# Designed miniproteins, single chains, continued (5): the designs that were tried, part 89

Each design is a single chain, and the fold is of that chain. pLDDT is the mean over its residues in the fold that is shown.

## One batch from the design tools (miniprotein)

Design m19091
Fold by ESMFold2-Fast:
Structure m19091 (fold): chain A 89 residues (1-89)
Amino acid sequence: KKALKEELEKMEAEARARAAAFEATLASLDEAERKAALLALAREVAEQLLKKAELLEEMGEIELSEKEKEELKAFLEEQLAQVEALVAA
């Protein structure tokens, strides 16, 4: 249970490092390619986070109510909308 949470935290740190490396790589792409790639990455990360939360519930590591599941989904959708707005700017 604790080990799984530690693995999630490690994965978050690795994701942050990959994001920084990806940002540096974006300088080699044209503007349209950069925007499309960044948006696609953001959507993929959000989907993976939602799936991980569902897996943790299935494994009995966490217990999520219907309200908590809806709040998590709404939060991720809001974050994606912010990324889309930032990319469009």
Scores: mean pLDDT 71

Design m19092
Fold by ESMFold2-Fast:
Structure m19092 (fold): chain A 64 residues (1-64)
Amino acid sequence: GDPEEGAAVFARHLADRYGHGSTAAPRITSADQVDALAKELGLTDEERDALRAFFESTEPFEIP
């Protein structure tokens, strides 16, 4: 996966869920949490792998 593509996946899918009127920003501290989110959001395997690479590149990561 490409961390830059993972950032794009985050902007499209996670920001829609957590960026609009939610005070509960996700705190992802492990790549294992990304797999669960990818399944919940219905991401493709390629998008999931990119998202995982994004979070693995920065640890700990606090989502803005």
Scores: mean pLDDT 60

Design m19093
Fold by ESMFold2-Fast:
Structure m19093 (fold): chain A 72 residues (1-72)
Amino acid sequence: GPSPEELLARAEEYLARGEEALAKGDRATALQHYQQGLALLGQIGRDLPPELEARAEALQRRLLTAVAALET
């Protein structure tokens, strides 16, 4: 299957796509992209190298914050 680095890069792409959709006022599309990014992060296992762990954690916080802002 895809490496943790590949999954992380794809999740970052979904964050960017979600931010672009939100900038255009498309909240539904933004939410779908953020949820896809979170789903990819959920496929990344535990015991990542420290640099990838920090990067995944930061991305997860950004995606969760973006989803929370759209749900409230």
Scores: mean pLDDT 84

Design m19094
Fold by ESMFold2-Fast:
Structure m19094 (fold): chain A 100 residues (1-100)
Amino acid sequence: DAAKKANDLIQKGVEALKAGNYEEAVKYFTEAIKILEERNPESDRLAASYLLLGQAYDKLGKYEEAIKFYEKAIRIARRTGNDSLLRLAEEKLEEVKKKL
């Protein structure tokens, strides 16, 4: 089940992010996103995964990459009508822009 594999990768990415293993978090979230883009391209799960990948890049000081993924999360959250995810992604985007 592709959805279960994506969820497992997201969980591993979140644990890596909590542990400060930001490059490992990027790898897990990137693999999860590949699955979700193929199977559920306009889903809240994909939007949340973009937000998590953006956060991992922000922690690595890769602000241009973080901006790219926050903008991808915003695009999908607007289409799905997920107001909470949209607000969080917009907040993270404004925070990272101040670091440029």
Scores: mean pLDDT 90

Design m19095
Fold by ESMFold2-Fast:
Structure m19095 (fold): chain A 95 residues (1-95)
Amino acid sequence: MKSLFEILRTIREIASKISDPELRQELIRKVRELGLLFLNGFTSREDLLKAAETLERISQLLKEAAQRGEVDPDLANELITELERLAADFRRVAA
């Protein structure tokens, strides 16, 4: 299972290659937000829900990048699957 840190690193690398400045900046911002939540240790229910929402948003942005041909679709699908699984896990723990 890939660590959250490795997933976020890979998404940052993908974001740097996106030609659309709005999509690139949104991805970078969301990865940063999730990284800060990770550093805070996800100790509160609010942090877990915010992490799930941020993971879901990153997944949506990666789907958009793949649809625009700006990222390898196989890599995007692998990352999206991992992000959606993590979001579901965080929501389950928060419940």
Scores: mean pLDDT 81

Design m19096
Fold by ESMFold2-Fast:
Structure m19096 (fold): chain A 57 residues (1-57)
Amino acid sequence: MDLVPEGEEERVARFLVGLVKLDFPDSTLDVADAKRLLAENGYDLRAAAEAAFARAR
């Protein structure tokens, strides 16, 4: 999905946190961080995911 619809940010943020923690289980990334990354990346899930994985390292 290219853009996250309004009202779906929390579900998408939870999904993103789950994906990051699958590869980086000790990551400090939480739902609030993922929501912030979504907002900073214009609610583009791919861009937010790339930023989240880069930060989790």
Scores: mean pLDDT 76

Design m19097
Fold by ESMFold2-Fast:
Structure m19097 (fold): chain A 79 residues (1-79)
Amino acid sequence: SSEAEEKKKKIDELMKEAKEKIKKGDLKGAIELLEEAIRLATELEKMVENTDIKLAIEAGARAVLSAAQKWVLEKEIKK
């Protein structure tokens, strides 16, 4: 549905903004954006009836957290 596509676009935008905040050292702002992205991903899962698509959305949400952890770790190593 168009609503699902709009939610996906918003998740992608939040992810991009969170990445920029991490690069600039705004970890608190990045966390807030990532939490909102995860919330929207969970809502998107509830809108999807196809199991394979739902699993893909869940994998995407996990990838968000993995990327955030990697970005934070890279910042700590570059001290």
Scores: mean pLDDT 71

Design m19098
Fold by ESMFold2-Fast:
Structure m19098 (fold): chain A 72 residues (1-72)
Amino acid sequence: MEEKRKKQIEELKNDPEKVRELLRAAGDIALTDGLPADEVFRKAAEKLGIKELTPEELRQILGDYAHEQAEG
């Protein structure tokens, strides 16, 4: 279980395209479904096959990505 989570975290960190896909999916779900943020991230992750990560881990990865984009 832990190993699968680590693998998915590393895959996301090494694939900025996939992080962008996750952000787009989360945005679409938030606008359409009106769900709380944690449920939005969970559903977005499920759409992309990211089943092992918690909403907190997803928010952290997305926050890190957003910070990197803002630095440019």
Scores: mean pLDDT 72

Design m19099
Fold by ESMFold2-Fast:
Structure m19099 (fold): chain A 89 residues (1-89)
Amino acid sequence: SVAAAVAALRDSLLSAVPDGSEEQRQLLVEATHIALDTDGDGVVSEAAFVTFLRQVLGLSDAEARAVHDAIDTDGDGVISLEELLAMLS
């Protein structure tokens, strides 16, 4: 399910800093966002995020797009740092 895929992404990110503070988790999310921001425009494109989800979680294109849409809370078609941080809440 999309909810399970979002939870798996969250758990994957948090597992990299299992004993980390909230600040360390925020830094990990910021580093992940920067790594996925291949265009340097301050946001992660749908294509970059879908590719990441396919590689990390083994999702199909359709499932990865559904996860993208679930995280894209303002509906602008890109993933901001704030949207990724909200996923940790």
Scores: mean pLDDT 72

Design m19100
Fold by ESMFold2-Fast:
Structure m19100 (fold): chain A 96 residues (1-96)
Amino acid sequence: SSAAIQAEAQAKSAELRERFEKYLKSLGLGLDASEEELKENTKKTPEAEKLLEEILKNSPEEDKELLEELWKNASLSKEMLELIWEGLQARRELGK
């Protein structure tokens, strides 16, 4: 039944959304934060670069290309990378 898969995907999406909302709140931002505000308040750090390397090592090739492009074109914090990676993993597991 597709209903069970949709319910699981919806629950995971809600979890990631709540974590993203808490992250934005920690930066003093709301859910309506612009891409420019996110870039201003997110910082590329050596810790984030290290996490990216670990994620890339454990990701399929299609996810690697997306992550490398996002890293190149945006300032991503460790917290943002963790949310993106968990989202990609959930999509892969549920996208059968």
Scores: mean pLDDT 71

Design m19101
Fold by ESMFold2-Fast:
Parts: C-alpha cells; structure tokens; sequence
Structure m19101 (fold): chain A 123 residues (1-123)
C-alpha cells in the first residue's frame, strides 16, 4: 500500500540519519555514551516505523510516531549539551520526514526538502 511505502521509506531515511549522526558525533569526539544514546533512540524510531509499515498504519499514526521521536531526540541533545546548530539540523530533519510522509514523496526528494527546512531555520 501507499502507507506501507511511506513508512518503509521513512525508516530508510532514519537509517541514513543514524549513520550520519554516528559519523558527526565521532568526528567531534563525543563520548561513546552520547553516540550510543542517539543510536539507541534511532533504532527505536526505525523499529516503530517498520512496525507501522507492517500494520498498514495511517499517516496520522506515522506523524504521531515522528513527533514522539523528535521530542526524545531534542531532549537527548539538550541532556548532552549539543550545539544549537545540531538541534536546528535535527528539527529540519524531522520537518522533512513529516512532509515526506504527508505527501508520499520519494526518498530522492528528501535531501532537497531537508536542506530547504534547514535554511528556513538558520535565519
């Protein structure tokens, strides 16, 4: 179904985010505890999206899951005193995921949307 596709594509994008966050935090010499905390939260987000895909969940249920994980990630970033730019990038990422889910967009369009959302937030 279209909704299964939406959830699976969102999960694929979150897997890419996991790799990106791990690389960035390692590059900036963050402790293993911080990296592991973000990876765990990303794994839970991916698992939730894969479950929603299997269940044929509604767009509303997918968006509620995105909001839940965005709040957890922002709190995690604040807990570990990550810079404001990281928090802005994270917010832009979640806005792009929401738009992709709502409009049923292809993953190839995701990074264009993400970049647009990021530029809107850094004003």
Amino acid sequence: SVNEFRARQAAAIVRDLKLGIERELKRKNYPKEVIDAFKKELDEFIADLERLAQEGASVEEMLATVEKHEKRFIELAKKYNLPEDFIIELKAFFEAVREMIEKGLHPLDFYEIFNKKYLELVK
Scores: mean pLDDT 85

Design m19102
Fold by ESMFold2-Fast:
Structure m19102 (fold): chain A 84 residues (1-84)
Amino acid sequence: MSDEQLLAEVEKLAAQLKEETDPDKIKALVVQALKTIDQLSPENQRKALEVLREALRVASEHPDPIMSGVLAITAGVIETILKQ
């Protein structure tokens, strides 16, 4: 699969993550996105992580305070990785 196709898949998963409220489905989407990002070139991994980080920030507006906190922390971890 090309980097362009993998980036499109990450964007699709990120869009689904922004709309999802089921914790099990959120977990599955995040895991699938990270596995897809791992297949990208290093330069495109950074772009894909930015997309995932923004989706996680939106998802952190979740009505469950625990889910909101976990998603916000996950977005913060990705931001820290991107600064390395």
Scores: mean pLDDT 81

Design m19103
Fold by ESMFold2-Fast:
Structure m19103 (fold): chain A 62 residues (1-62)
Amino acid sequence: MTIEEAEARLREALKALGFSDEDAERAVQTVRNYLKSKGLTEEEMAAELQRIADAVEAEIAG
């Protein structure tokens, strides 16, 4: 999964939880900036974003 694909999934999952488009975008940007600050590779950032999206999707399903 690319970073862009993982970010899109996270944004959609947050919106499904009731976040506005603006709040979801802000949350995605915050997570991306945090992961970049840790010096992660693009592959590692995509994996972490995917894990976060999966966790948010599980919250919606539960």
Scores: mean pLDDT 81

Design m19104
Fold by ESMFold2-Fast:
Structure m19104 (fold): chain A 82 residues (1-82)
Amino acid sequence: AAALEAELKAAEEAAKRDLTPEEYEVNLRLMRLLQEFKELIEKGEDKSKIEKVLEEMKKIAEERGNEKWLEGIEKLEKYAEE
């Protein structure tokens, strides 16, 4: 858990340095969904709710061509499945 959170924070900081204003807005939305994902996992919520959040994040990242977020989301999908 702690190692995964450290990697995600490092990826967020790296992405933030290279963002346009438009990409920054998309990143803020993805960060909000990431926070929701973490809360759902911590509360032990239904897998279908977790999958919906991940699907929304993936759609946003794909629409913008953000490969770093897509790679991060794939790791989160594996984390949710253990």
Scores: mean pLDDT 71

Design m19105
Fold by ESMFold2-Fast:
Structure m19105 (fold): chain A 87 residues (1-87)
Amino acid sequence: ALSDQQADALEDILLSILMLKSAGKSVEEIEAEARRRLAAAVERLGWSPEQAAAMEAVVDEAIALIRAGKSAAEVAATAARRLRELR
């Protein structure tokens, strides 16, 4: 399970993905920003390999949904479900 600080960091990354999508940014721009934020969070917080893999999987799923043309609401709902599963 993720700590509260780790879950908050993941939530911030997912919120940034949703904000960029709502602003009409390309999937490439969204992915680049998400990857940058993910790398920064891993460096700052210290992650086990399992925690890092779980975080990466949630970010990858959100980006895949955006690439598939899913709405911001669908992406947000899926992300919220994943965060509950990881706590």
Scores: mean pLDDT 81

Design m19106
Fold by ESMFold2-Fast:
Structure m19106 (fold): chain A 61 residues (1-61)
Amino acid sequence: DGIAIVDAAIKEAGSAGSGALVGAGRLVAQGWTPEEAAEAVRASPLASDGALAAADFVLRS
């Protein structure tokens, strides 16, 4: 599910901000909308500054 993908990306990156953006990108690559991917980032228990990461992701999309 989306939160698990974001959490895995954060653990791989060793950074909540960078990992959350990578996780969001993986979700979009799987066919998620930018809004759905941003929601998964905000819902992630590991995403610090998840709102900022989600906003940056939407602006880049």
Scores: mean pLDDT 74

Design m19107
Fold by ESMFold2-Fast:
Structure m19107 (fold): chain A 65 residues (1-65)
Amino acid sequence: MPLLSQEELRELWSKLSPEERNAVLRAVHDRLTAAGGSLSPEEATAVGKEVVLERVAAARRREAA
């Protein structure tokens, strides 16, 4: 998996719509709830990164259409 810099993540986050940002936050919350609210800060960070990457990929697919 390619490592994104903090700068790249910030740029990608800035390009997301408010709805997409809310979807990312909701997905993180849902994953935390599913884990029984006991995720470590490290696990929460990993989930956030995954959701951002998935949303960027989805947005790119829609743009290609």
Scores: mean pLDDT 68

Design m19108
Fold by ESMFold2-Fast:
Structure m19108 (fold): chain A 74 residues (1-74)
Amino acid sequence: DKLIEKAIELFIEASKEKNPKLTRATLMGAVELLREAGLSLEEIRERFESVKSKLTEEVVKMAEEILEELERFE
């Protein structure tokens, strides 16, 4: 799925970004692409976990916060 592949690329690109606001926007973009692909929040978390080893600790924490926010409001 093209959307899933692009979302994984965005998770990795977020780790290269030095501006925290742009990092967060990139991570939110990745999550939205996975949602557009029809993934549930649980499936999105599984995809994130599959690439977690390629991400910086800061990006992992930010992505966890975004996913927790979405889980609370859905």
Scores: mean pLDDT 80

Design m19109
Fold by ESMFold2-Fast:
Structure m19109 (fold): chain A 92 residues (1-92)
Amino acid sequence: MSIEEGAEAVGRAAAEATKTMDPEELAARLEALGEEALAELRALGAPEAVLEEVRELWRRLVEAARAGDAEAAGEAARELALLLAETVAALE
């Protein structure tokens, strides 16, 4: 699975789970997906500065999900999707 597909999956999972899952369960799933994405970015050779920015945005997404703020979670997911897409493109 690509980083771009991972970002889409995170956004879709957040959107669907926000109405059906407990906020803490959703936050835990997002943390797991974030670790997977960071591991793949490291394998692709992403710079440490980019990895840190991804961590910060993912932390924001997890916090929004835990608070039940679907709008904030959606915005954070979009920011992550853009950053991940640009990072993957730069590594190719």
Scores: mean pLDDT 75

Design m19110
Fold by ESMFold2-Fast:
Structure m19110 (fold): chain A 71 residues (1-71)
Amino acid sequence: MAEQLTEQLRLNYKSGASEESVLAAAAIMLRDAGASNEEVQKAYEELKETLKTEGFDAMLELFGEYLKQAE
């Protein structure tokens, strides 16, 4: 499941979705996977920072780790 959601997020980005839109989608996916509101807030903050400092691929890897925790 986590791999499928990670690939969906990648496809959204490749389709021209804005960085904000991709981060919003990631937050929704984490909530749907069972993450708490506190976990989603922390993940959103770290994903946003990683995207700006290390780029999309690094953010996507971190997103996958958060999804595995939410499962």
Scores: mean pLDDT 80

Design m19111
Fold by ESMFold2-Fast:
Structure m19111 (fold): chain A 71 residues (1-71)
Amino acid sequence: ALSEAQAQALLQAMQKAAGHEPTPSIAAAIQSPDETVRENGMLASIAMVAPEVAIAIATPEQAALIREALA
């Protein structure tokens, strides 16, 4: 499972890949009015507990970033 710091780094990588600004926290991303930002926050949160589940529901690009964070 990812640490909170690794999950935060994963979130920022997903934000950058999607062309969005960094968020101050995973909680802030989940509270965002932007659907893509919320999805990125939710995936980062899931990856902290169950990274295999996060990979299974992610897009191929998101899954690659999750796998990179796990290495």
Scores: mean pLDDT 82

Design m19112
Fold by ESMFold2-Fast:
Structure m19112 (fold): chain A 56 residues (1-56)
Amino acid sequence: MEKVEELLKTLEKYAGIEIDETLRERIETWVKNDPSSVDKAIKEIKERYEEAKKEK
């Protein structure tokens, strides 16, 4: 479940989303059913954060 933890950490750190048990279960289901989409989401969130930093 490494990918679940990575996405949850990314959402908390970069998107400011508070993680609850329901959201965690939803993310676990998403990772199980479509891991490629999860990788894309993590990359997109990190890229948006980096873009915001570059803008100053």
Scores: mean pLDDT 75

Design m19113
Fold by ESMFold2-Fast:
Structure m19113 (fold): chain A 65 residues (1-65)
Amino acid sequence: LLPVSKLSFQTLGDPVSVVKASDAMENFVKEQGLKTVEEVNAKRAELRKIAEQYGSILIGIEVIE
């Protein structure tokens, strides 16, 4: 079971927008109780919409080493 702190959201956009989008996506993951990469990927459509709300594009979700 990989903790959320080991996940990196690959986003494109203005640096400020990317930071805000990443914070919002992390909060969404915590609120939904998502614990693994597979669970987070199952909610990718919702995460993409969150990123777009902040002017960013979610292109991938990676595990940090």
Scores: mean pLDDT 75

Design m19114
Fold by ESMFold2-Fast:
Structure m19114 (fold): chain A 100 residues (1-100)
Amino acid sequence: MADVAAAKAALAAGKYDEAIANAEKAAKTGSREEQAKAYAIRAAALAKQGKYKEAIEAANKARTLLGLEPAPADASSDPAKLSGGEGGGIGGGTSLTGPP
């Protein structure tokens, strides 16, 4: 989980390249849950860089890994909204849901 935490911290600090790098590392080596969080962080960072197609793909990957249905990508989705969590998140770059 250290790579996911590092990616989240980088995203919060506005270091989007670092957030993507840490998220990709976590996505390759982490558990299913860590991979989902990593893809969610990567999606948020990509959206901040204006790479919306890649951000939507990453967000949908994260949703699928968490057992959630992929968000509709064709509805001018703001990928940053997906990183805000389903309702339990503090906001500011949380993965899809915050832990209770």
Scores: mean pLDDT 70

Design m19115
Fold by ESMFold2-Fast:
Structure m19115 (fold): chain A 89 residues (1-89)
Amino acid sequence: SKKKEEEEKKKKLEEDLKSLTEERLEWLDEKVEKYKENPELLKEWLKRLLEALDKAIKIGEETIKDKELLEILLKNLEELKKRIEEILA
């Protein structure tokens, strides 16, 4: 059944994106530690990254025709955004 195959592919994509998000969160933490000597530059970079994520979310909403795939991608981008906001706080 095509419907079962699509649901299975979406679940696998969600798991792959979760793993990628965890790797990116670790990378972000390493960059924060590395650049702690220049907190102004780090904050500016993080603010720019938030702006880029907001733009990526908007583009995704406008360009991705598969609503279920869009929801999975948006969830992962929002998780990254939340972590950056926590670092900036």
Scores: mean pLDDT 74

Design m19116
Fold by ESMFold2-Fast:
Structure m19116 (fold): chain A 78 residues (1-78)
Amino acid sequence: SAATEAAVAAARAGDAVAAARALHPITSLEQGVEAVGAALRAAGRPVAREELRARITELLSQGGTPGQAAAEVLYREL
């Protein structure tokens, strides 16, 4: 999606805030897992769905939105 592409570009540029803004429309854990999984696969750095779900779930437990958690996982992997 355009939002996922924008998040990847922002993460690669080291812009964590822009990456989080691009993924802000993500409202669920499963949307976050799918978006990050697709982005990392396209970037040649695939991560298993269950591992992504665990990482996003851990970040959600610290507060914040699913979009913010997804963006942080993406930023750390790229």
Scores: mean pLDDT 80

Design m19117
Fold by ESMFold2-Fast:
Structure m19117 (fold): chain A 115 residues (1-115)
Amino acid sequence: VDGRLAAFAHEIVRLLATPEQQEEVTRRINEIAAIRNDGYVDPSITDEERERARSTPLEDLIAEVLKEHGILTDEQAEFFKKKLSELRDRMRQRPLTPEELVEEAKKIAEELKKI
């Protein structure tokens, strides 16, 4: 599920972010996913940062990254966290295909633009 949430966040970033924002935000989302899945991470990441990434819901971490990089406002970040949580619950029942994931990202990006 975490990998699919990260992929969904990547599609939202492609739709809403500038090219400069896309590179750094995609890197940070992948880094968070790597910490949570015991993958390789940059040695400069502190033990406190690793523990926070493992203990915080992925929805909250992704929304925080997008907000920190100016992609989402505070209000948009709260809406996005709710949508990611709903998407996670859906994916626990059935994985989304890459095509379905892109379509959901387009829909949520349009909803975010209205906030």
Scores: mean pLDDT 78

Design m19118
Fold by ESMFold2-Fast:
Structure m19118 (fold): chain A 58 residues (1-58)
Amino acid sequence: KVDELLKLIREGKLDEAVKLAKENPEQMKEHKDEIEELLRNSTDPEVQKAAAEVLKLL
């Protein structure tokens, strides 16, 4: 599940990433640090936006 979320964020698929995070908030919250790392290290605005929106749900 987390690997799928990280893949969706890396692909800039914001709507799908947000939906997956809402379906499994407890599990995704345990991996908040990995999502924060994607936000910090990515140079792609679409990836940064997807990561930021998912983090708002956690």
Scores: mean pLDDT 80

Design m19119
Fold by ESMFold2-Fast:
Structure m19119 (fold): chain A 79 residues (1-79)
Amino acid sequence: MEPSEKAKEVFELIKKEKEKSNEEIVEAVKEFDPELAGRVESALKAVETMSEEQVKEAIENSSEEDRALLEGALYAKKA
């Protein structure tokens, strides 16, 4: 499975399970992909520090992998 598909599934899980702590979700990702878990945590922090417009522009100009992570983090923050 490609990283971008994994990232999409992870952030779909985050959107559904936003009620759970972000740390619990990151720990679940670490069980099957520690590198992806680190990227997930970084994306969540980036979205927290950037404005929504900056995140949207980053999504438009990012690689497929980074785009999926940023989109998921943005949706998780909103949900």
Scores: mean pLDDT 67

Design m19120
Fold by ESMFold2-Fast:
Structure m19120 (fold): chain A 63 residues (1-63)
Amino acid sequence: MARELALRGLESIKKAVEEGKLTIEQAKANMDALVTALQKLGHPEAAEFARKEGEKLLKEIES
């Protein structure tokens, strides 16, 4: 399911930030790339889900 791929991608980005491999700006860029990739693969619902969950994740990391 494309939504599961979106969740996996977001979890990988979160882990990379927690491990110091990505900055917040880099994490946002990677989340935007994930959304774009899902859209291009024909999964617009998964892309929208990834965008919303990514925004929540960024707020959690910043808090």
Scores: mean pLDDT 80

Design m19121
Fold by ESMFold2-Fast:
Structure m19121 (fold): chain A 81 residues (1-81)
Amino acid sequence: SAADALLAELEALAAELRAAMERYLATQSPEDRARVRALEDRILRLYIEAEDRGLMTPEMRALLDATGRELRALEAQLAAQ
């Protein structure tokens, strides 16, 4: 379904975001920070698309919550340095 296709794309992007966050935590480079921000923007755009199309599912909401927790954990680790 269209919802399943969007969820699969969001799951793939969440995995890419996690890898980018790990790289940014290690390097703290402006390039790696820009990559994290670009992935955040793309993920947000897909969630807006899911809402606009009426395709938002509990699974997508759970993934959004999990991604937000991972981003907050990254911010806390960076602030501790």
Scores: mean pLDDT 86

Design m19122
Fold by ESMFold2-Fast:
Structure m19122 (fold): chain A 108 residues (1-108)
Amino acid sequence: DAKTLKELLIAHAKRAVDLAKQGKSLELVEGHVAHMRNYWYEFAELAMKTPEETLPLVEETVKELKEFYGEMKELASKDSRYEPVEKEIGEMLKFLEALLKKIKDKLA
């Protein structure tokens, strides 16, 4: 369900940030971002199919993912190894922000 997908997406975002803060290898950080991409894709598909039910979860996901993106952006500015991870999280966030706007426009 959408709530479980959101929780898994955010848990992997947090783990990716925590590992990068610890200076862990790009491979370990990218492993968690790969899980994020899978859950993000399924979450976005479900949100497009059931926009009324998922709107509050999309809002929460955008808010929480924006926080982790900010932390990863700061980490990448200090360690260029994490730049690909920053970019990928940023792309997922931009898509969800655009989706949120479309859902709000449709339901207004």
Scores: mean pLDDT 89

Design m19123
Fold by ESMFold2-Fast:
Structure m19123 (fold): chain A 61 residues (1-61)
Amino acid sequence: MEELKKKADEYLRQAAESYAAGDTQTAVDLAMKAANYYLEAGFSPEEVARKIRDALAAARA
């Protein structure tokens, strides 16, 4: 469970970095990978959506 969360956090960080750099397509692909790992780790779809939204919003604030 913790390993899945760690992978999800890593992909989400990479998604935020790509989004900040203007690479929206790569950011979406990485965010989808992060979402998959969060769901496997037991997070709800609502929690996953919030985590991704907040991370990407912070990257372009």
Scores: mean pLDDT 82

Design m19124
Fold by ESMFold2-Fast:
Structure m19124 (fold): chain A 92 residues (1-92)
Amino acid sequence: EEETLKKQIKVVALGNIVLKNLTPEEAKKAAELLTPAIELAVVKGKTDEAMELVKKILKEKFGLSDEEIKKLEEEAEKKAEEVLKKYKEELK
């Protein structure tokens, strides 16, 4: 449960980090490309497949290097941990 939730938050966080660095027009196109991956994670719970799909889109459609993708993934992981910590504190 907690692991699945963290992975779902990580996929959404990665998408949001990517979109923040784009123009409004680029962000719209990126959102359309990323939407199937977010749905796969959030609606279907297939978080590992969703993360691989996001990484593939970033590499193939956005031209990001493996190093850049790794840095974004690490940033998304930290964001997911922060959100999950807040969630646990609110449940007390």
Scores: mean pLDDT 77

Design m19125
Fold by ESMFold2-Fast:
Structure m19125 (fold): chain A 78 residues (1-78)
Amino acid sequence: DERLESFRRFSLANIENLKKTVGLTDEQVEALKELVEEALERMREAGVDEWTFMKEVLEIHEAMQQARKEALARKLAG
């Protein structure tokens, strides 16, 4: 499924970019990658409808935003 593969590639690229730009920890990177793989597995099992896809995309986006905030807070704390 090209849509799921595109989602996986885009999400993993975004995680790698966050690691490079805001300094995510290895633990944060692995946690986000695991969330992406779990979301893909759920979508493959349930069937990819638009609602399920949007829900999974939003949950991954929110997790990435929280990781970004935590990384920036660590940098500001010294």
Scores: mean pLDDT 81

